# Ledger of designs, part 37: designed miniproteins, single chains, continued (5)

Each design is a single chain, and the fold is of that chain. pLDDT is the mean over its residues in the fold that is shown.

## One batch from the design tools (miniprotein)

Design m17262
Fold by ESMFold2-Fast:
Structure m17262 (fold): chain A 115 residues (1-115)
Amino acid sequence: MLTPEAIEAIEIVSKIMAELYGDKELVEEIKELLKKGDFAGAYELAKKHGKGDLFHVALKLILLLATGELNEEEVREAFRELSKLLENSDPNLSESELGKKFGEVIYEIKKKFNK
């Protein structure tokens, strides 16, 4: 069973993603799969819609929020910055390239709040 912290993080990250990216129906379906613990099904659905890279980012943000390493506002800023990068890049960015950009964004956000 998922922890209460994981369920809360899934709800918060899904809400932010729907607000920023506008794919409300897709986000709701992925959210329900994640809440069931069907991470593989959630990833396959995201990948089918060209959102596999974004799903990988969202899953990492869910983990960081659930563990308390990021708060909701830091997650919102991370999605906002990554949205700008994705708008100006191939939506099928490699997992490696997206991982590097994600790490850079998270580093700058944490540096900004933990000066």
Scores: mean pLDDT 73

Design m17263
Fold by ESMFold2-Fast:
Structure m17263 (fold): chain A 74 residues (1-74)
Amino acid sequence: SELDELLEEIEELIEEFEERKPSDEEVQRYIALLDKAEELAKKENNEEALKRIQELERRFLQLLQDQDVVPPAK
């Protein structure tokens, strides 16, 4: 499904970011991907996907904090 493909992309990106610091543009893109995945999961009433998205968001925010990267405020 589109949601499964998107979640796979998001998981691959966070693994890459654990090896190197993301740029500001990459941070913004990643947030946009998480938002899109959340909207798709809500439309599908997919509770497991929604939990997975929440875990990925938490992991991403933790990664940014550990690397002293401030998420963009817009």
Scores: mean pLDDT 79

Design m17264
Fold by ESMFold2-Fast:
Structure m17264 (fold): chain A 68 residues (1-68)
Amino acid sequence: SQSLYDQGWQLVDQGDQAASQGQYDEAIKLYQQAIALLEEALAQDPDNVGARGLLRRAQANLQQVQAQ
C-alpha cells in the first residue's frame, strides 16, 4: 500500500504541475491514474489517512480541471 501511495503522490504532483501550466487534458489523465492507485492503496489499508487525504485532493482537482 505504501508503494501505491508513493506512486499516487508522484502522479498528483505531476497533475498539479500540468494543471498549473494550463495542460488540463494531461492533468486529467494524471489525476485519473493517481486516483486508481490511491483507491488500491485504500483497498489494502482503509485506515491510511495519507492516501485518503491525497485521494480527496486528486478527486477535487480532477473535478476542477474537468469544469474548465
Scores: mean pLDDT 88

Design m17265
Fold by ESMFold2-Fast:
Structure m17265 (fold): chain A 78 residues (1-78)
Amino acid sequence: ASALSNVVFKDGGSATATAGTAVPAETVLAFMREHGLDRLTVHLADGRTEVYGRKPGEELTEAVLVAEFGSIRFYALR
């Protein structure tokens, strides 16, 4: 399984990370729960980017694809 690497925490409950060609949703959810994150941006090895975001107070149980723009995918967490 692809793991998150090169993690950089930012102000406001967000972080950036790198992964291989894919990252499991459960890995993202577990990482965001552990660190209290509202947003995680993952840069994949093939140049794609995945952005995971939640509203404050929402559960971190599932990631749902809500938008895609070229190589960038946006996931809502609930």
Scores: mean pLDDT 79

Design m17266
Fold by ESMFold2-Fast:
Structure m17266 (fold): chain A 98 residues (1-98)
Amino acid sequence: MEEEARRLEAEGDRLFEKAIQAVKEGNVSEAEKLADEALDSYARAAFLSNDPELVRRGAERLEKLAEAFEKYNPEIAQRLRQHAEGLRAVADRLAARR
């Protein structure tokens, strides 16, 4: 499970970088698709992992995506922030059991 979670985190990071680039280029439709794919990868990584730091990193990436979307699509930015808060809550629960 941890190896698969790390693989999904790495995939999420690649999709995150592509989404940020697409936003900067004004390709909002492509950026939205890439952001949704990054979100799915980070959510799946969080589901498979018991590592709060891995989950927290995913939340931080989603928050950075939300910031990038704020001036182009505030609705997508809000959705990404809500998912980032959800992942932070998961990370806090995992950390609390230590």
Scores: mean pLDDT 85

Design m17267
Fold by ESMFold2-Fast:
Structure m17267 (fold): chain A 84 residues (1-84)
Amino acid sequence: AVTGATQAEIDKVGELLSGTKTVVEAVNKAIEIKDKGEVTLEATLKYLQDNYNLGKDDATLKQAVSQAEEIPGVNPDVVLAEWL
């Protein structure tokens, strides 16, 4: 997104995700903090694209979101629609 995600917002996503070790953990935590209103969708998506190459490999993002369905409160179809 060309408007909305600042580097400071992207850095905040990184700080909040600093404990995650896998793409699945990072996606699940990103959904959690975004849904709490702590970060924007644009900043979250940009962080994941830059650090986990998500959004450049749709198969990887789809797999990570599908695994996120194991977390209560996550709807993988909604996440895929918002992030793709």
Scores: mean pLDDT 65

Design m17268
Fold by ESMFold2-Fast:
Structure m17268 (fold): chain A 90 residues (1-90)
Amino acid sequence: RPLTPAERELIEYAKKILDALRQGKLDEAFKIVDEAFEKYGDHPLLGLILGSAGAFLPVPEYRKILADYIEEKFGDKLTPEAKVAINILK
């Protein structure tokens, strides 16, 4: 199935968040997470895409930091499936 424009933008947000975290730029990563949830907070795939992408972070500490930030600030906006994907990062 070809990706929708919204799905492509969500993947680009995930890439930017991962790049910031790989560089140890936590404040920049959190700002990009905030922007993604502001624009696409109601999109059912946002939390799933971020959780799935976060699994590719090579540093376990950064996976946990990403998961904790999303759960603390946006936990109530996550679908049940997204919540599971985010929790797997811990």
Scores: mean pLDDT 79

Design m17269
Fold by ESMFold2-Fast:
Structure m17269 (fold): chain A 81 residues (1-81)
Amino acid sequence: SAVLDELVRLIVEILELLGEAEEALKAGDYETARKKLEEVERLLREMEEIIRRHPDVPERYKEFVEGAKETVRRLREELEK
């Protein structure tokens, strides 16, 4: 499925960017961490739009979006310490 292929692509990109954001936070590079989290938020919005247009996508993809949003929220809280 072209839809599922696109969702998998977005998941891979989001996971890579989250890893880069966490490494930037560990290094004290808060500016890079913020930029990576902003990109994750953009990709999550794209993923949500695809899911809304395709209600037949497996529940695991919706669960991924919610989990990734919670991870972004937690990492943003770390930036405010």
Scores: mean pLDDT 89

Design m17270
Fold by ESMFold2-Fast:
Structure m17270 (fold): chain A 55 residues (1-55)
Amino acid sequence: SAMREPITIGEFAEEHGLDTEELIRLLEPYLDGELTPDTVVDREAVETLLATVRS
C-alpha cells in the first residue's frame, strides 16, 4: 500500500529522540523484511505502533 508520510527509521528516531537500534528492535516483530536506519516506513503507522507497544 502507498505510505501517507514516508520517513526513514533513522530520521524518525532523531525526530522523536529515540535510539535508532532500539527503534529497529521494537519494530522488527511488526514489519516484514530487514530493517536498517535507511528503511522507509510510514510515520503515522510507526507512531501508532509505538503508542501501543510502549503503553
Scores: mean pLDDT 77

Design m17271
Fold by ESMFold2-Fast:
Structure m17271 (fold): chain A 78 residues (1-78)
Amino acid sequence: MDEEARRLIAEGLAAARAGDAERAIELFTRAGLLIPGVSEEMARRLATVLTNAALAGVALTPETALAAMKSAGAVEKA
């Protein structure tokens, strides 16, 4: 599961690098939905944040993006 989410995140980062924000958001949303504790609404919000960060030139790796998504799912508002 985590490996599949990481692959989707890597594809999303590649799409963001190509300037394809729509594709990046779709891929990050799909990755988020594979993570326990991440709701569809949260996955979409995380996808937007990660896409905007990547487009702004923030150096994201699939591992750091996945860790951020997992942390959000685990703690959410808690």
Scores: mean pLDDT 78

Design m17272
Fold by ESMFold2-Fast:
Structure m17272 (fold): chain A 81 residues (1-81)
Amino acid sequence: TPEVIDEEGRRMAEDMRRQIPEIRKEIEENVPSVSFVVGLELQAMALRYMASKSSDPEVKKELEEVAEELRELAEKGRKRS
């Protein structure tokens, strides 16, 4: 149901946002592996897919913002790989 999708989307966005500082540190302090970068790209795609299914504009925007931040981090990591 749309309500379940919105709740799961909110949890996914919150969980990913909590992980972003650690992901950023990993990219800045280490040479990221290709698998690590691909993982970030796949997570960004999953968040965008969830956003496309969300009926709550606030949840949709939050998912899209977190997905874009992960995409930017993945791009930065890919250039360092």
Scores: mean pLDDT 83

Design m17273
Fold by ESMFold2-Fast:
Structure m17273 (fold): chain A 99 residues (1-99)
Amino acid sequence: MKREKFREAFIAAAKGEIVEMDEEDAEEMEKEIEKEVEKIKKEERFTPLTEEFLKKMEELGPVSEEEKYTVVAIEEILGEEAIEALIEMAEKLLAKKKE
């Protein structure tokens, strides 16, 4: 699976759509994210969108430093639309947790 197709599948899954993804392509993307995480640890950069998502995730449970860098890596690889989809998903999960 190419990066753009993975982004589309990721956004669809975050919105609750059924997606099919090849296991080999998923593993390739996980490796790409891991490499980007190592680069981001060096820069200590967080965007406002990534910071907003991390705050919502902390309301759901504890967030590790590795998870924080993984979210930044996802934004760099998949773009702002992926983070916006994650924020919407986190808001829906937080609403259900309060019920």
Scores: mean pLDDT 71

Design m17274
Fold by ESMFold2-Fast:
Structure m17274 (fold): chain A 74 residues (1-74)
Amino acid sequence: SEVENRMKALIKQLEEAAKKYEAQGNLEMAKLYREAAKRYREILEKYKAGEISEEEAMKEVQKISEELLSHLLS
């Protein structure tokens, strides 16, 4: 599924960013990215289980992405 592939790519990017921040001693940023990755995994699991639609999954992903971007720009 295109949705599953996109979500998996986003999760991987967030996890890699968290590892880099942790290696730099930036524990606050590492935590922020790990929490975002965890939330994306929860959405993916719900989508795969048929609990939410593709539209609902993408809406939740967008919301988390906007929250993360807001923290990065603040």
Scores: mean pLDDT 83

Design m17275
Fold by ESMFold2-Fast:
Structure m17275 (fold): chain A 64 residues (1-64)
Amino acid sequence: SMEEIEQMVEELRERLRGKSREERIRLVREFIDQAAETLSDEEFDELLVRVQEVLDELEREDRA
């Protein structure tokens, strides 16, 4: 569901905040691998879009 995807994305954002780029790549990979086992193809595509938004937001925060 969209609500579950949003919750997962917010949890990921908190886990990635303040982490190095290398650590973020590792955590995102683990997160995506786990999500692929539980989500439908359509939900997974939506999740990938939301994950990219989170990464872009955190990169902007890091530059501020």
Scores: mean pLDDT 82

Design m17276
Fold by ESMFold2-Fast:
Structure m17276 (fold): chain A 78 residues (1-78)
Amino acid sequence: MITGRYAPPLKVGDYYEYYFTRVDEAPEELPVSANSALRFKSSSTEGWNKGVLQSGDKKYPVNARLDEEARTFEAELA
């Protein structure tokens, strides 16, 4: 499980990018930091959504849930 907080999304092409402002939990083997982002094709954040974790030059398929009010995220590798 990867958890933390995110900044308001940036729209880049067909994707919405949610940049991490804080990482609370991440697997030790994943280079996840405040410079990582979640990318979704849809602007809908209801429930668990299929997306991509961008961490450095690597992209990992994930299922993620965003809490828009708290600006928190939960993600797991797909």
Scores: mean pLDDT 77

Design m17277
Fold by ESMFold2-Fast:
Structure m17277 (fold): chain A 75 residues (1-75)
Amino acid sequence: GLDLSREEILERDLENIKNKEHKGPISGREFVDGVTVEYQSPVSRLRVDGATAEALGGRDPISGAPLVNLGPYKK
């Protein structure tokens, strides 16, 4: 439930990492290891895996904004 507002940068960043959705076919192999590197557009909020981000030249094709590396995480 949403009991408190997420106004702190750290809380938002941690929530983004915990709530990652890995729907890319390329990220599938990394996903099964419980470790992945994901990129997100700050404008469109599109999430992509590292291979997709490299294929796109590190830019969101929707907004043209640079993709932000969310880093790896472990389950």
Scores: mean pLDDT 54

Design m17278
Fold by ESMFold2-Fast:
Structure m17278 (fold): chain A 94 residues (1-94)
Amino acid sequence: ASRAEILALRDAALAEIRAIGERHGVPEEVTEHILLVFGQVVHDIEEHDLPVEEARRVLLQAIEDIAAQHGLPEALTRELQALAERFMEAVAAA
């Protein structure tokens, strides 16, 4: 995948995460933590050659950890996990 393609996928995913957080009434602080983790994983793929499969595992685990820490609804956690899975599939296919 080109860096430009992955960065475009990242920006689309970050926008979707914000929309999900807003729909579920998630505190902005929690949404920002999710965005930070997502952005860091993408940065590590592009700048530090993090393997896509390892990046996927790290991202899914981070979503679970944030959900547990903040008591996020199961439905919201599943939406975020589904988004992360779709994003990682798109990155792998690009």
Scores: mean pLDDT 82

Design m17279
Fold by ESMFold2-Fast:
Structure m17279 (fold): chain A 82 residues (1-82)
Amino acid sequence: MENILKEPSEEDKKEINELYREIKRADQAGDAEGLERVADRIAEKANQSKNITTIINYTLLLIYAAVSLVDLLGSEEVLKRV
């Protein structure tokens, strides 16, 4: 039986942290395309992961990116008009 409760690897933790930082930077820069790119990579990584804790963390990051995108899409509507 594979231990589903195993802590994420150091590599997974580093990647999760880096993706979080990329979401934060794109949100602060108003970069909706950058946010969509990060979201796509998160979804890809979640689908490839076999560790449940890692999958949960990627899902939370995806929600974070989605919330940031919704906020920026409102701003983009304004920017498209200038």
Scores: mean pLDDT 74

Design m17280
Fold by ESMFold2-Fast:
Structure m17280 (fold): chain A 66 residues (1-66)
Amino acid sequence: SMAEKRRELAEKLAVAAHLGDDKGVERYKQELIDLGVPQEKVDALVEAARAGDSAGVRALIDEITA
């Protein structure tokens, strides 16, 4: 489903951002945007993951998959 695909990509983006995988961040950001996820939500997820904000990451993934 589209919701499952958005969740998978959002989780991959969060992991890439947390680990400092800049190539992965660029790739998964673009894939989420191509699926119609707002750039503001994608950017917020990257920032929450880089900050180690586990609660923020969870909330943003749930918003992206809604």
Scores: mean pLDDT 89

Design m17281
Fold by ESMFold2-Fast:
Structure m17281 (fold): chain A 77 residues (1-77)
Amino acid sequence: MEELQREQDRVLEELGELLAKASPELQKEALERLRKAQEEAKKLVEEGGYSEEAELEAARLLLETAREVTAEIKEKL
């Protein structure tokens, strides 16, 4: 968990820097995608009864989505 959290922090930091340079339209698309992933992650944790396994799956989903969004912004800059 700790290592996964550290990876998330790094990806989100890079994403934040890229978003600051991105157009308002690209920012909106990125944030909307992240919001949907966060809602899905929340459902996974709730349905899994807040188990460690469900939390890890949710964290992985968020990390993967953040990486994909980061890559897409980087390509479109």
Scores: mean pLDDT 80

Design m17282
Fold by ESMFold2-Fast:
Order: C-alpha cells, then structure tokens, then sequence
Structure m17282 (fold): chain A 61 residues (1-61)
C-alpha cells in the first residue's frame, strides 16, 4: 500500500469521475505505476488516478 499526498493544485485527476485533485488531498493506493512519459497511475479500491509526479509525495505504507 501507498499514501499519496497532493502538494499542488491540479496534481492529478480521477479517471473514472473526472475529479481534479488539489493541494492537501490524500489518496491511499494499492498500486503505483510509472508510465513511459513519467506520469504516475494509481490504482485504489475506488478507481484509477493519473498524477503529475512533480506535484505529489508518495510514501510506502
């Protein structure tokens, strides 16, 4: 498991709902995958997020 903290507004988007993540949001992810372009994909129990790696902090739980 991973704890992902959003450090800046527009740090990511929920690909299922279109919800934009903002500074201070915290997401618990089951899987974190880095795409070839450097973007991060998070798999959570509730959906999939696409993140800007420069705007997030990731901690392994």
Amino acid sequence: KYKVTILEDNGGVDLTTGKILKKGDVVEAEEVKKLPDGSLVLRTKDGIYLLDPSKVKIEKL
Scores: mean pLDDT 82

Design m17283
Fold by ESMFold2-Fast:
Structure m17283 (fold): chain A 74 residues (1-74)
Amino acid sequence: AAREAALQAAVDRAFAAQEALTAPVAGDGFSRSGANFGTPDWVAATAEEARAKMREMMETAARRGLAASAERRA
């Protein structure tokens, strides 16, 4: 259904955004920490931000899906 397709697209975007966010931050973390893969503080902050963005994107997609469904049924 359109609702399912919209959700899938949002999830795909969230994963792509998470990868983009994690990849450069991971690289930056390496340069910041030197020999280690970031610090616990950096990891926690990054994880929080990534989760917040994923949630926001999914919520927006679901909201749009509902609106589109209402339009089609109306």
Scores: mean pLDDT 59

Design m17284
Fold by ESMFold2-Fast:
Structure m17284 (fold): chain A 95 residues (1-95)
Amino acid sequence: SSKDQIISMIEDLISTLEKMLNDESTSDDQAELTLSSKFDKIIGFALRNGDSDTLDKVLKIMNDYLLLSQTQSMKDVLQETIKKLKELKKEIEKS
């Protein structure tokens, strides 16, 4: 189902971010590029499937990430983004 696919994509993004959080060799620039690419995939999928609720929630998480990245450390931003994505995943699973 589209629900199972979006959950899988969110899980992939969470896994990628957790790796970045634990990998001292990952540069801020590389993390930004990977985040942008993974968010774009989820956004594109939600758009193609007419899932406006998931689209709005993912866009909010992405915008929060972009705002926090201007004032917070990458570690803090990654931790907060992972937390929000895990909560989104749980919400989608309950729907």
Scores: mean pLDDT 81

Design m17285
Fold by ESMFold2-Fast:
Structure m17285 (fold): chain A 97 residues (1-97)
Amino acid sequence: VSAVVDVTRQSLDGRRLEVSVRITSGESELSAEFLVDEEGKAHLLKRGSRNLSDEVVEALKRVIESLRSLLEVEDSPGVRALAELMIKVLEEVLKEA
């Protein structure tokens, strides 16, 4: 069974960036919503998880690895702040699984 990873990015008024991450496998789900504000600060808006399966946990590990790889090449302070917050939040989910 494969997990599906959906990442949605939306620019708001050209100053704010909203990012939603959803990872699903069967009845297992993780969702998290983030905002980068006009000052380049990253915020967690929402987080929810239900019946975390091994497939969702493995997909979470891959997403964290991809975010760490992004930090090696990304120079934008706002995007770096977002990636660092996302890693922190997703690692907390892994500790709870």
Scores: mean pLDDT 79

Design m17286
Fold by ESMFold2-Fast:
Structure m17286 (fold): chain A 84 residues (1-84)
Amino acid sequence: SEEDYRLFRARVITAEMTLQGKSLDQILAEVEKELGRPLTPEEEALVRRTYDSLSKLPADIRESLTNMMRSVYSLITEEKIAAG
Protein backbone atom coordinates (compact mmCIF):
# COMPACT_ATOMS: atom_id res chain seq x y z
CA SER A 1 0.00 0.00 0.00
CA GLU A 2 0.98 3.68 -0.21
CA GLU A 3 1.24 3.80 3.59
CA ASP A 4 3.50 0.74 3.61
CA TYR A 5 5.65 2.38 0.93
CA ARG A 6 5.95 5.58 2.99
CA LEU A 7 6.95 3.55 6.08
CA PHE A 8 9.47 1.63 3.97
CA ARG A 9 10.97 4.91 2.71
CA ALA A 10 11.10 6.25 6.28
CA ARG A 11 13.06 3.17 7.41
CA VAL A 12 15.44 3.49 4.43
CA ILE A 13 16.01 7.19 5.20
CA THR A 14 16.66 6.34 8.86
CA ALA A 15 19.25 3.70 7.95
CA GLU A 16 20.92 5.79 5.21
CA MET A 17 21.21 8.91 7.36
CA THR A 18 22.56 6.91 10.31
CA LEU A 19 25.17 5.28 8.06
CA GLN A 20 26.12 8.74 6.72
CA GLY A 21 26.79 9.91 10.28
CA LYS A 22 23.84 12.30 10.59
CA SER A 23 22.73 13.21 14.13
CA LEU A 24 19.80 11.44 15.77
CA ASP A 25 17.90 14.75 15.88
CA GLN A 26 18.32 15.23 12.11
CA ILE A 27 17.18 11.65 11.48
CA LEU A 28 14.09 11.98 13.71
CA ALA A 29 13.14 15.25 11.96
CA GLU A 30 13.51 13.74 8.46
CA VAL A 31 11.54 10.59 9.36
CA GLU A 32 8.76 12.74 10.85
CA LYS A 33 8.76 14.85 7.66
CA GLU A 34 8.61 11.73 5.46
CA LEU A 35 5.63 10.36 7.42
CA GLY A 36 3.92 13.77 7.47
CA ARG A 37 3.11 13.34 11.17
CA PRO A 38 4.77 13.11 14.62
CA LEU A 39 6.41 9.79 15.44
CA THR A 40 4.69 7.42 17.86
CA PRO A 41 6.77 6.37 20.91
CA GLU A 42 7.25 2.95 19.27
CA GLU A 43 8.46 4.47 15.97
CA GLU A 44 10.83 6.81 17.84
CA ALA A 45 12.20 3.84 19.82
CA LEU A 46 12.80 1.91 16.57
CA VAL A 47 14.62 4.89 15.01
CA ARG A 48 16.78 5.29 18.14
CA ARG A 49 17.57 1.55 18.17
CA THR A 50 18.50 1.58 14.48
CA TYR A 51 20.69 4.65 15.06
CA ASP A 52 22.46 3.05 18.04
CA SER A 53 23.13 -0.24 16.24
CA LEU A 54 24.34 1.22 12.91
CA SER A 55 26.39 4.08 14.39
CA LYS A 56 28.57 1.48 16.19
CA LEU A 57 29.69 -0.06 12.87
CA PRO A 58 33.19 0.67 11.48
CA ALA A 59 33.34 3.47 8.87
CA ASP A 60 34.13 1.13 5.95
CA ILE A 61 31.17 -1.10 6.81
CA ARG A 62 28.91 1.96 7.16
CA GLU A 63 29.98 3.19 3.69
CA SER A 64 29.37 -0.26 2.14
CA LEU A 65 25.89 -0.49 3.70
CA THR A 66 25.08 3.09 2.63
CA ASN A 67 25.88 2.22 -1.00
CA MET A 68 23.81 -0.97 -0.75
CA MET A 69 20.82 0.90 0.70
CA ARG A 70 20.97 3.56 -2.03
CA SER A 71 21.01 0.84 -4.71
CA VAL A 72 18.06 -1.03 -3.18
CA TYR A 73 16.00 2.12 -2.61
CA SER A 74 16.72 3.40 -6.14
CA LEU A 75 15.69 0.06 -7.67
CA ILE A 76 12.40 -0.03 -5.72
CA THR A 77 11.61 3.62 -6.53
CA GLU A 78 12.30 3.11 -10.26
CA GLU A 79 10.15 -0.06 -10.29
CA LYS A 80 7.23 1.76 -8.63
CA ILE A 81 7.50 4.67 -11.09
CA ALA A 82 7.65 2.28 -14.08
CA ALA A 83 4.63 0.31 -12.77
CA GLY A 84 2.56 3.46 -12.09
Scores: mean pLDDT 76

Design m17287
Fold by ESMFold2-Fast:
Structure m17287 (fold): chain A 67 residues (1-67)
Amino acid sequence: SAAARAEAERHLALGEQAFAERRYEEAVTHYRKAIRLLRGVPGSEALLTRALAGLIEAEERLRQLRE
């Protein structure tokens, strides 16, 4: 739906902002929510790819900080 896509885009933007500010736990939370919202939404492949890439990078940064 258009509403789910718009909410996912907001979470993607919030995740990208949190990542830039080194708030990686918040970034992970936002990227995960964007991914969940985009499931089954037609034409969401580019947004889903961006959210997945952001999630992987944020989780890698958290791994480095916790170890």
Scores: mean pLDDT 86

Design m17288
Fold by ESMFold2-Fast:
Structure m17288 (fold): chain A 90 residues (1-90)
Amino acid sequence: SRKNIEELIEFVRKELLKAGLPEAAELIVEALEIAARGREEAGLEGLTQERLEALKKSFAEMIKAGKAPEYAEKIKKELEELERLKKLLE
């Protein structure tokens, strides 16, 4: 459901901010919002409650393991490539 996707995005944002990682929060949340938009445009089903809880746990474990900055750096590079492609198509 759309509500479950919104809940995941809010959870990830709050957990990263709580961990003192505001730059990672901005990058990962932006990527999740782009992914959510792509799913809606493709007519795909929303997130199930079971999948929501699994993703919340996965993100919480990643943050606890200190891997969020590395993941955010990977996301940053992917977002920069998308921006370059967008400018190329203008």
Scores: mean pLDDT 81

Design m17289
Fold by ESMFold2-Fast:
Structure m17289 (fold): chain A 80 residues (1-80)
Amino acid sequence: MSLAEKIAQLVAEGVAATGETDPELAALAVKAVNAALKGDYQKAGEYLDKMREMLREKGAEEGVKKVDEARQLVQQALQQ
């Protein structure tokens, strides 16, 4: 599994942890995954940070954990 594929899986799991449909959160998830697939890890990290704040406001603690795991992978890519 590529780094971008791992980020995509964690992002999907983070959104799923809310148990609800939020169009803004879904749009940020798509942007984060697309940025990672393009190798734009700086933008991927920015979108993940916004997702984390929304998930925290929703009380989706498992979602926050999944996004934090994705953010760690982004940080590893940026340390090239």
Scores: mean pLDDT 82

Design m17290
Fold by ESMFold2-Fast:
Structure m17290 (fold): chain A 100 residues (1-100)
Amino acid sequence: SIEDQAIGLAEMLRILGRNLEGLYGDTETGAALRALADEILALVREGRLSAEHLARVAEQVAALTAEFLARHPDAPARIVELLEGVVAALRRLAAELRAQ
């Protein structure tokens, strides 16, 4: 379901947030990614998940990714790919919800 996909993306954001904090000491980015994950999970729990919320979260993750890369230009390609993959998946899920 769309809700199951949103939960999976939220869990991935939590894992990425912990990894950015643990590997780079980026507690601000880690906390922000966790807050966005918790927001998605709360919206799913309350039956309030919307395309607008998912699109906004996608844009916030994209902005956090750009800020992280500006601070850590030598970050491994794999971490960038994972962050960009989450953004793309959130945008796709928002489009799918909007099409309903």
Scores: mean pLDDT 87

Design m17291
Fold by ESMFold2-Fast:
Structure m17291 (fold): chain A 88 residues (1-88)
Amino acid sequence: SLEDAVNEAIRILTGFLKDILADPNVPEEMKQKAAELLEQLEKADPKDSAKVISLVKEVVDLLKSIPTVPEQVVKAAETLLEELEKLS
């Protein structure tokens, strides 16, 4: 269901953002953006799918902007976004 996909996306992407915050090789400016997105995702209402999809798009863009993020992580985030858009 869309709600299950939203909850799964929040779970996985909060994990990726926490990994970014723990990585000493990520620039401080990118960590600030990751912290802001993490706070927004943790506070997000899973029933507000439009808001969550908007936040997921911002997370995908952030992950793409960080050179040290593995391609596999970027592709996983893009796949979550595609699944959410397909179900909405």
Scores: mean pLDDT 86

Design m17292
Fold by ESMFold2-Fast:
Structure m17292 (fold): chain A 74 residues (1-74)
Amino acid sequence: SARDEAIVRAFVAALEADDALAVAVLHEDTLSVLRKEHIPALTPPLERALGSPDPVVRAAAEELLARLEQLRAE
């Protein structure tokens, strides 16, 4: 849906900005809308986010990468 794609885009922008507050606010909604088709677009920014100095950003990246791995296995 347009709403789901807007959430994913906002989350990617938050990751690229290293905006821990925005990442925290969007984290749960992003997890709930993830689909297998999001894997190619989300994997690169999430892998970069693992190197973030902010532990909130790193934790969100780890959890979302784990969810994408689960979706890939389906």
Scores: mean pLDDT 84

Design m17293
Fold by ESMFold2-Fast:
Structure m17293 (fold): chain A 80 residues (1-80)
Amino acid sequence: MDIDPLKPIVLTEDGTYEFTVESTDGYVTVGGAGLTIPKRVDVENGKHKVVLEVKDGKVSVYIDGKLVFTAPNTGPIQIG
């Protein structure tokens, strides 16, 4: 499945979605899922693996295997 990390991702089914994001400024942001302000996650510059897990009406976001965010699956998720 081709996921564009620069576009909001709509997660409609339970499952696991994997893609790569590139950091150029020492962090990536996690937005959507009812967040008013995107969450900042500090990472080194370069490519990082992102895993989105949808289960039991919740979305969990992992960056390089570390859980950084969980929320109700209420709308699009944006990672960048």
Scores: mean pLDDT 70

Design m17294
Fold by ESMFold2-Fast:
Structure m17294 (fold): chain A 59 residues (1-59)
Amino acid sequence: SEELEKRRRREQILGALDVAYRRGEITKEEFEKAREAVLKGEPLPERYRQLLREMGIED
């Protein structure tokens, strides 16, 4: 299901953001803002998309 695939992608993005935060790649404030955007279904700023691509996550 397209809906299930989008949900899994969201979960992967949230997990990657948590890992980045734990590694010190992003600040707590950056993590909270990115997490909020993902949960609301809003597009992530380019900086976070680039970081996710570097971690092997597509968009």
Scores: mean pLDDT 77

Design m17295
Fold by ESMFold2-Fast:
Structure m17295 (fold): chain A 66 residues (1-66)
Amino acid sequence: MAMFIDDGSDEYKPFEEREKRLEAMREQIRADLAEKLARGEISQAQYDERLRQLDEVVERRRKRVG
């Protein structure tokens, strides 16, 4: 079990970075979409559609690994 060193091993560093990047991108885009929705730039339906597309992209990235 991990105890103190949770920075990410060199062996897992690429994987950890990739996962963090995917989550960061997803959150960034989701936040951007929410902001646009709040501004009235996009509709609730469009917001949901964009999120669906984003989720699909992220899912593809994850599945491509295995």
Scores: mean pLDDT 69

Design m17296
Fold by ESMFold2-Fast:
Structure m17296 (fold): chain A 75 residues (1-75)
Amino acid sequence: SKEEVLKKQKEANEAIVKKDVKKLRELGEELKPDYPEVSETLFQIADALEKGDEMKLSYLQLRAIGLFEQEILKE
């Protein structure tokens, strides 16, 4: 549902702000069956956070926003 996607987007944003790599990977696994592109992007964000790759993190955060918005608009 749209409400579920919005809830997952909020959880992902919170995890990014807190730099909670473990939570991002947990969300990635949870979302993988229904939202594979969102899932892949969350795993890539977790990897970028661990490496301190700020430019890649910025790009991936924008990509994640766009992908979540696309899923919300489909519902």
Scores: mean pLDDT 84

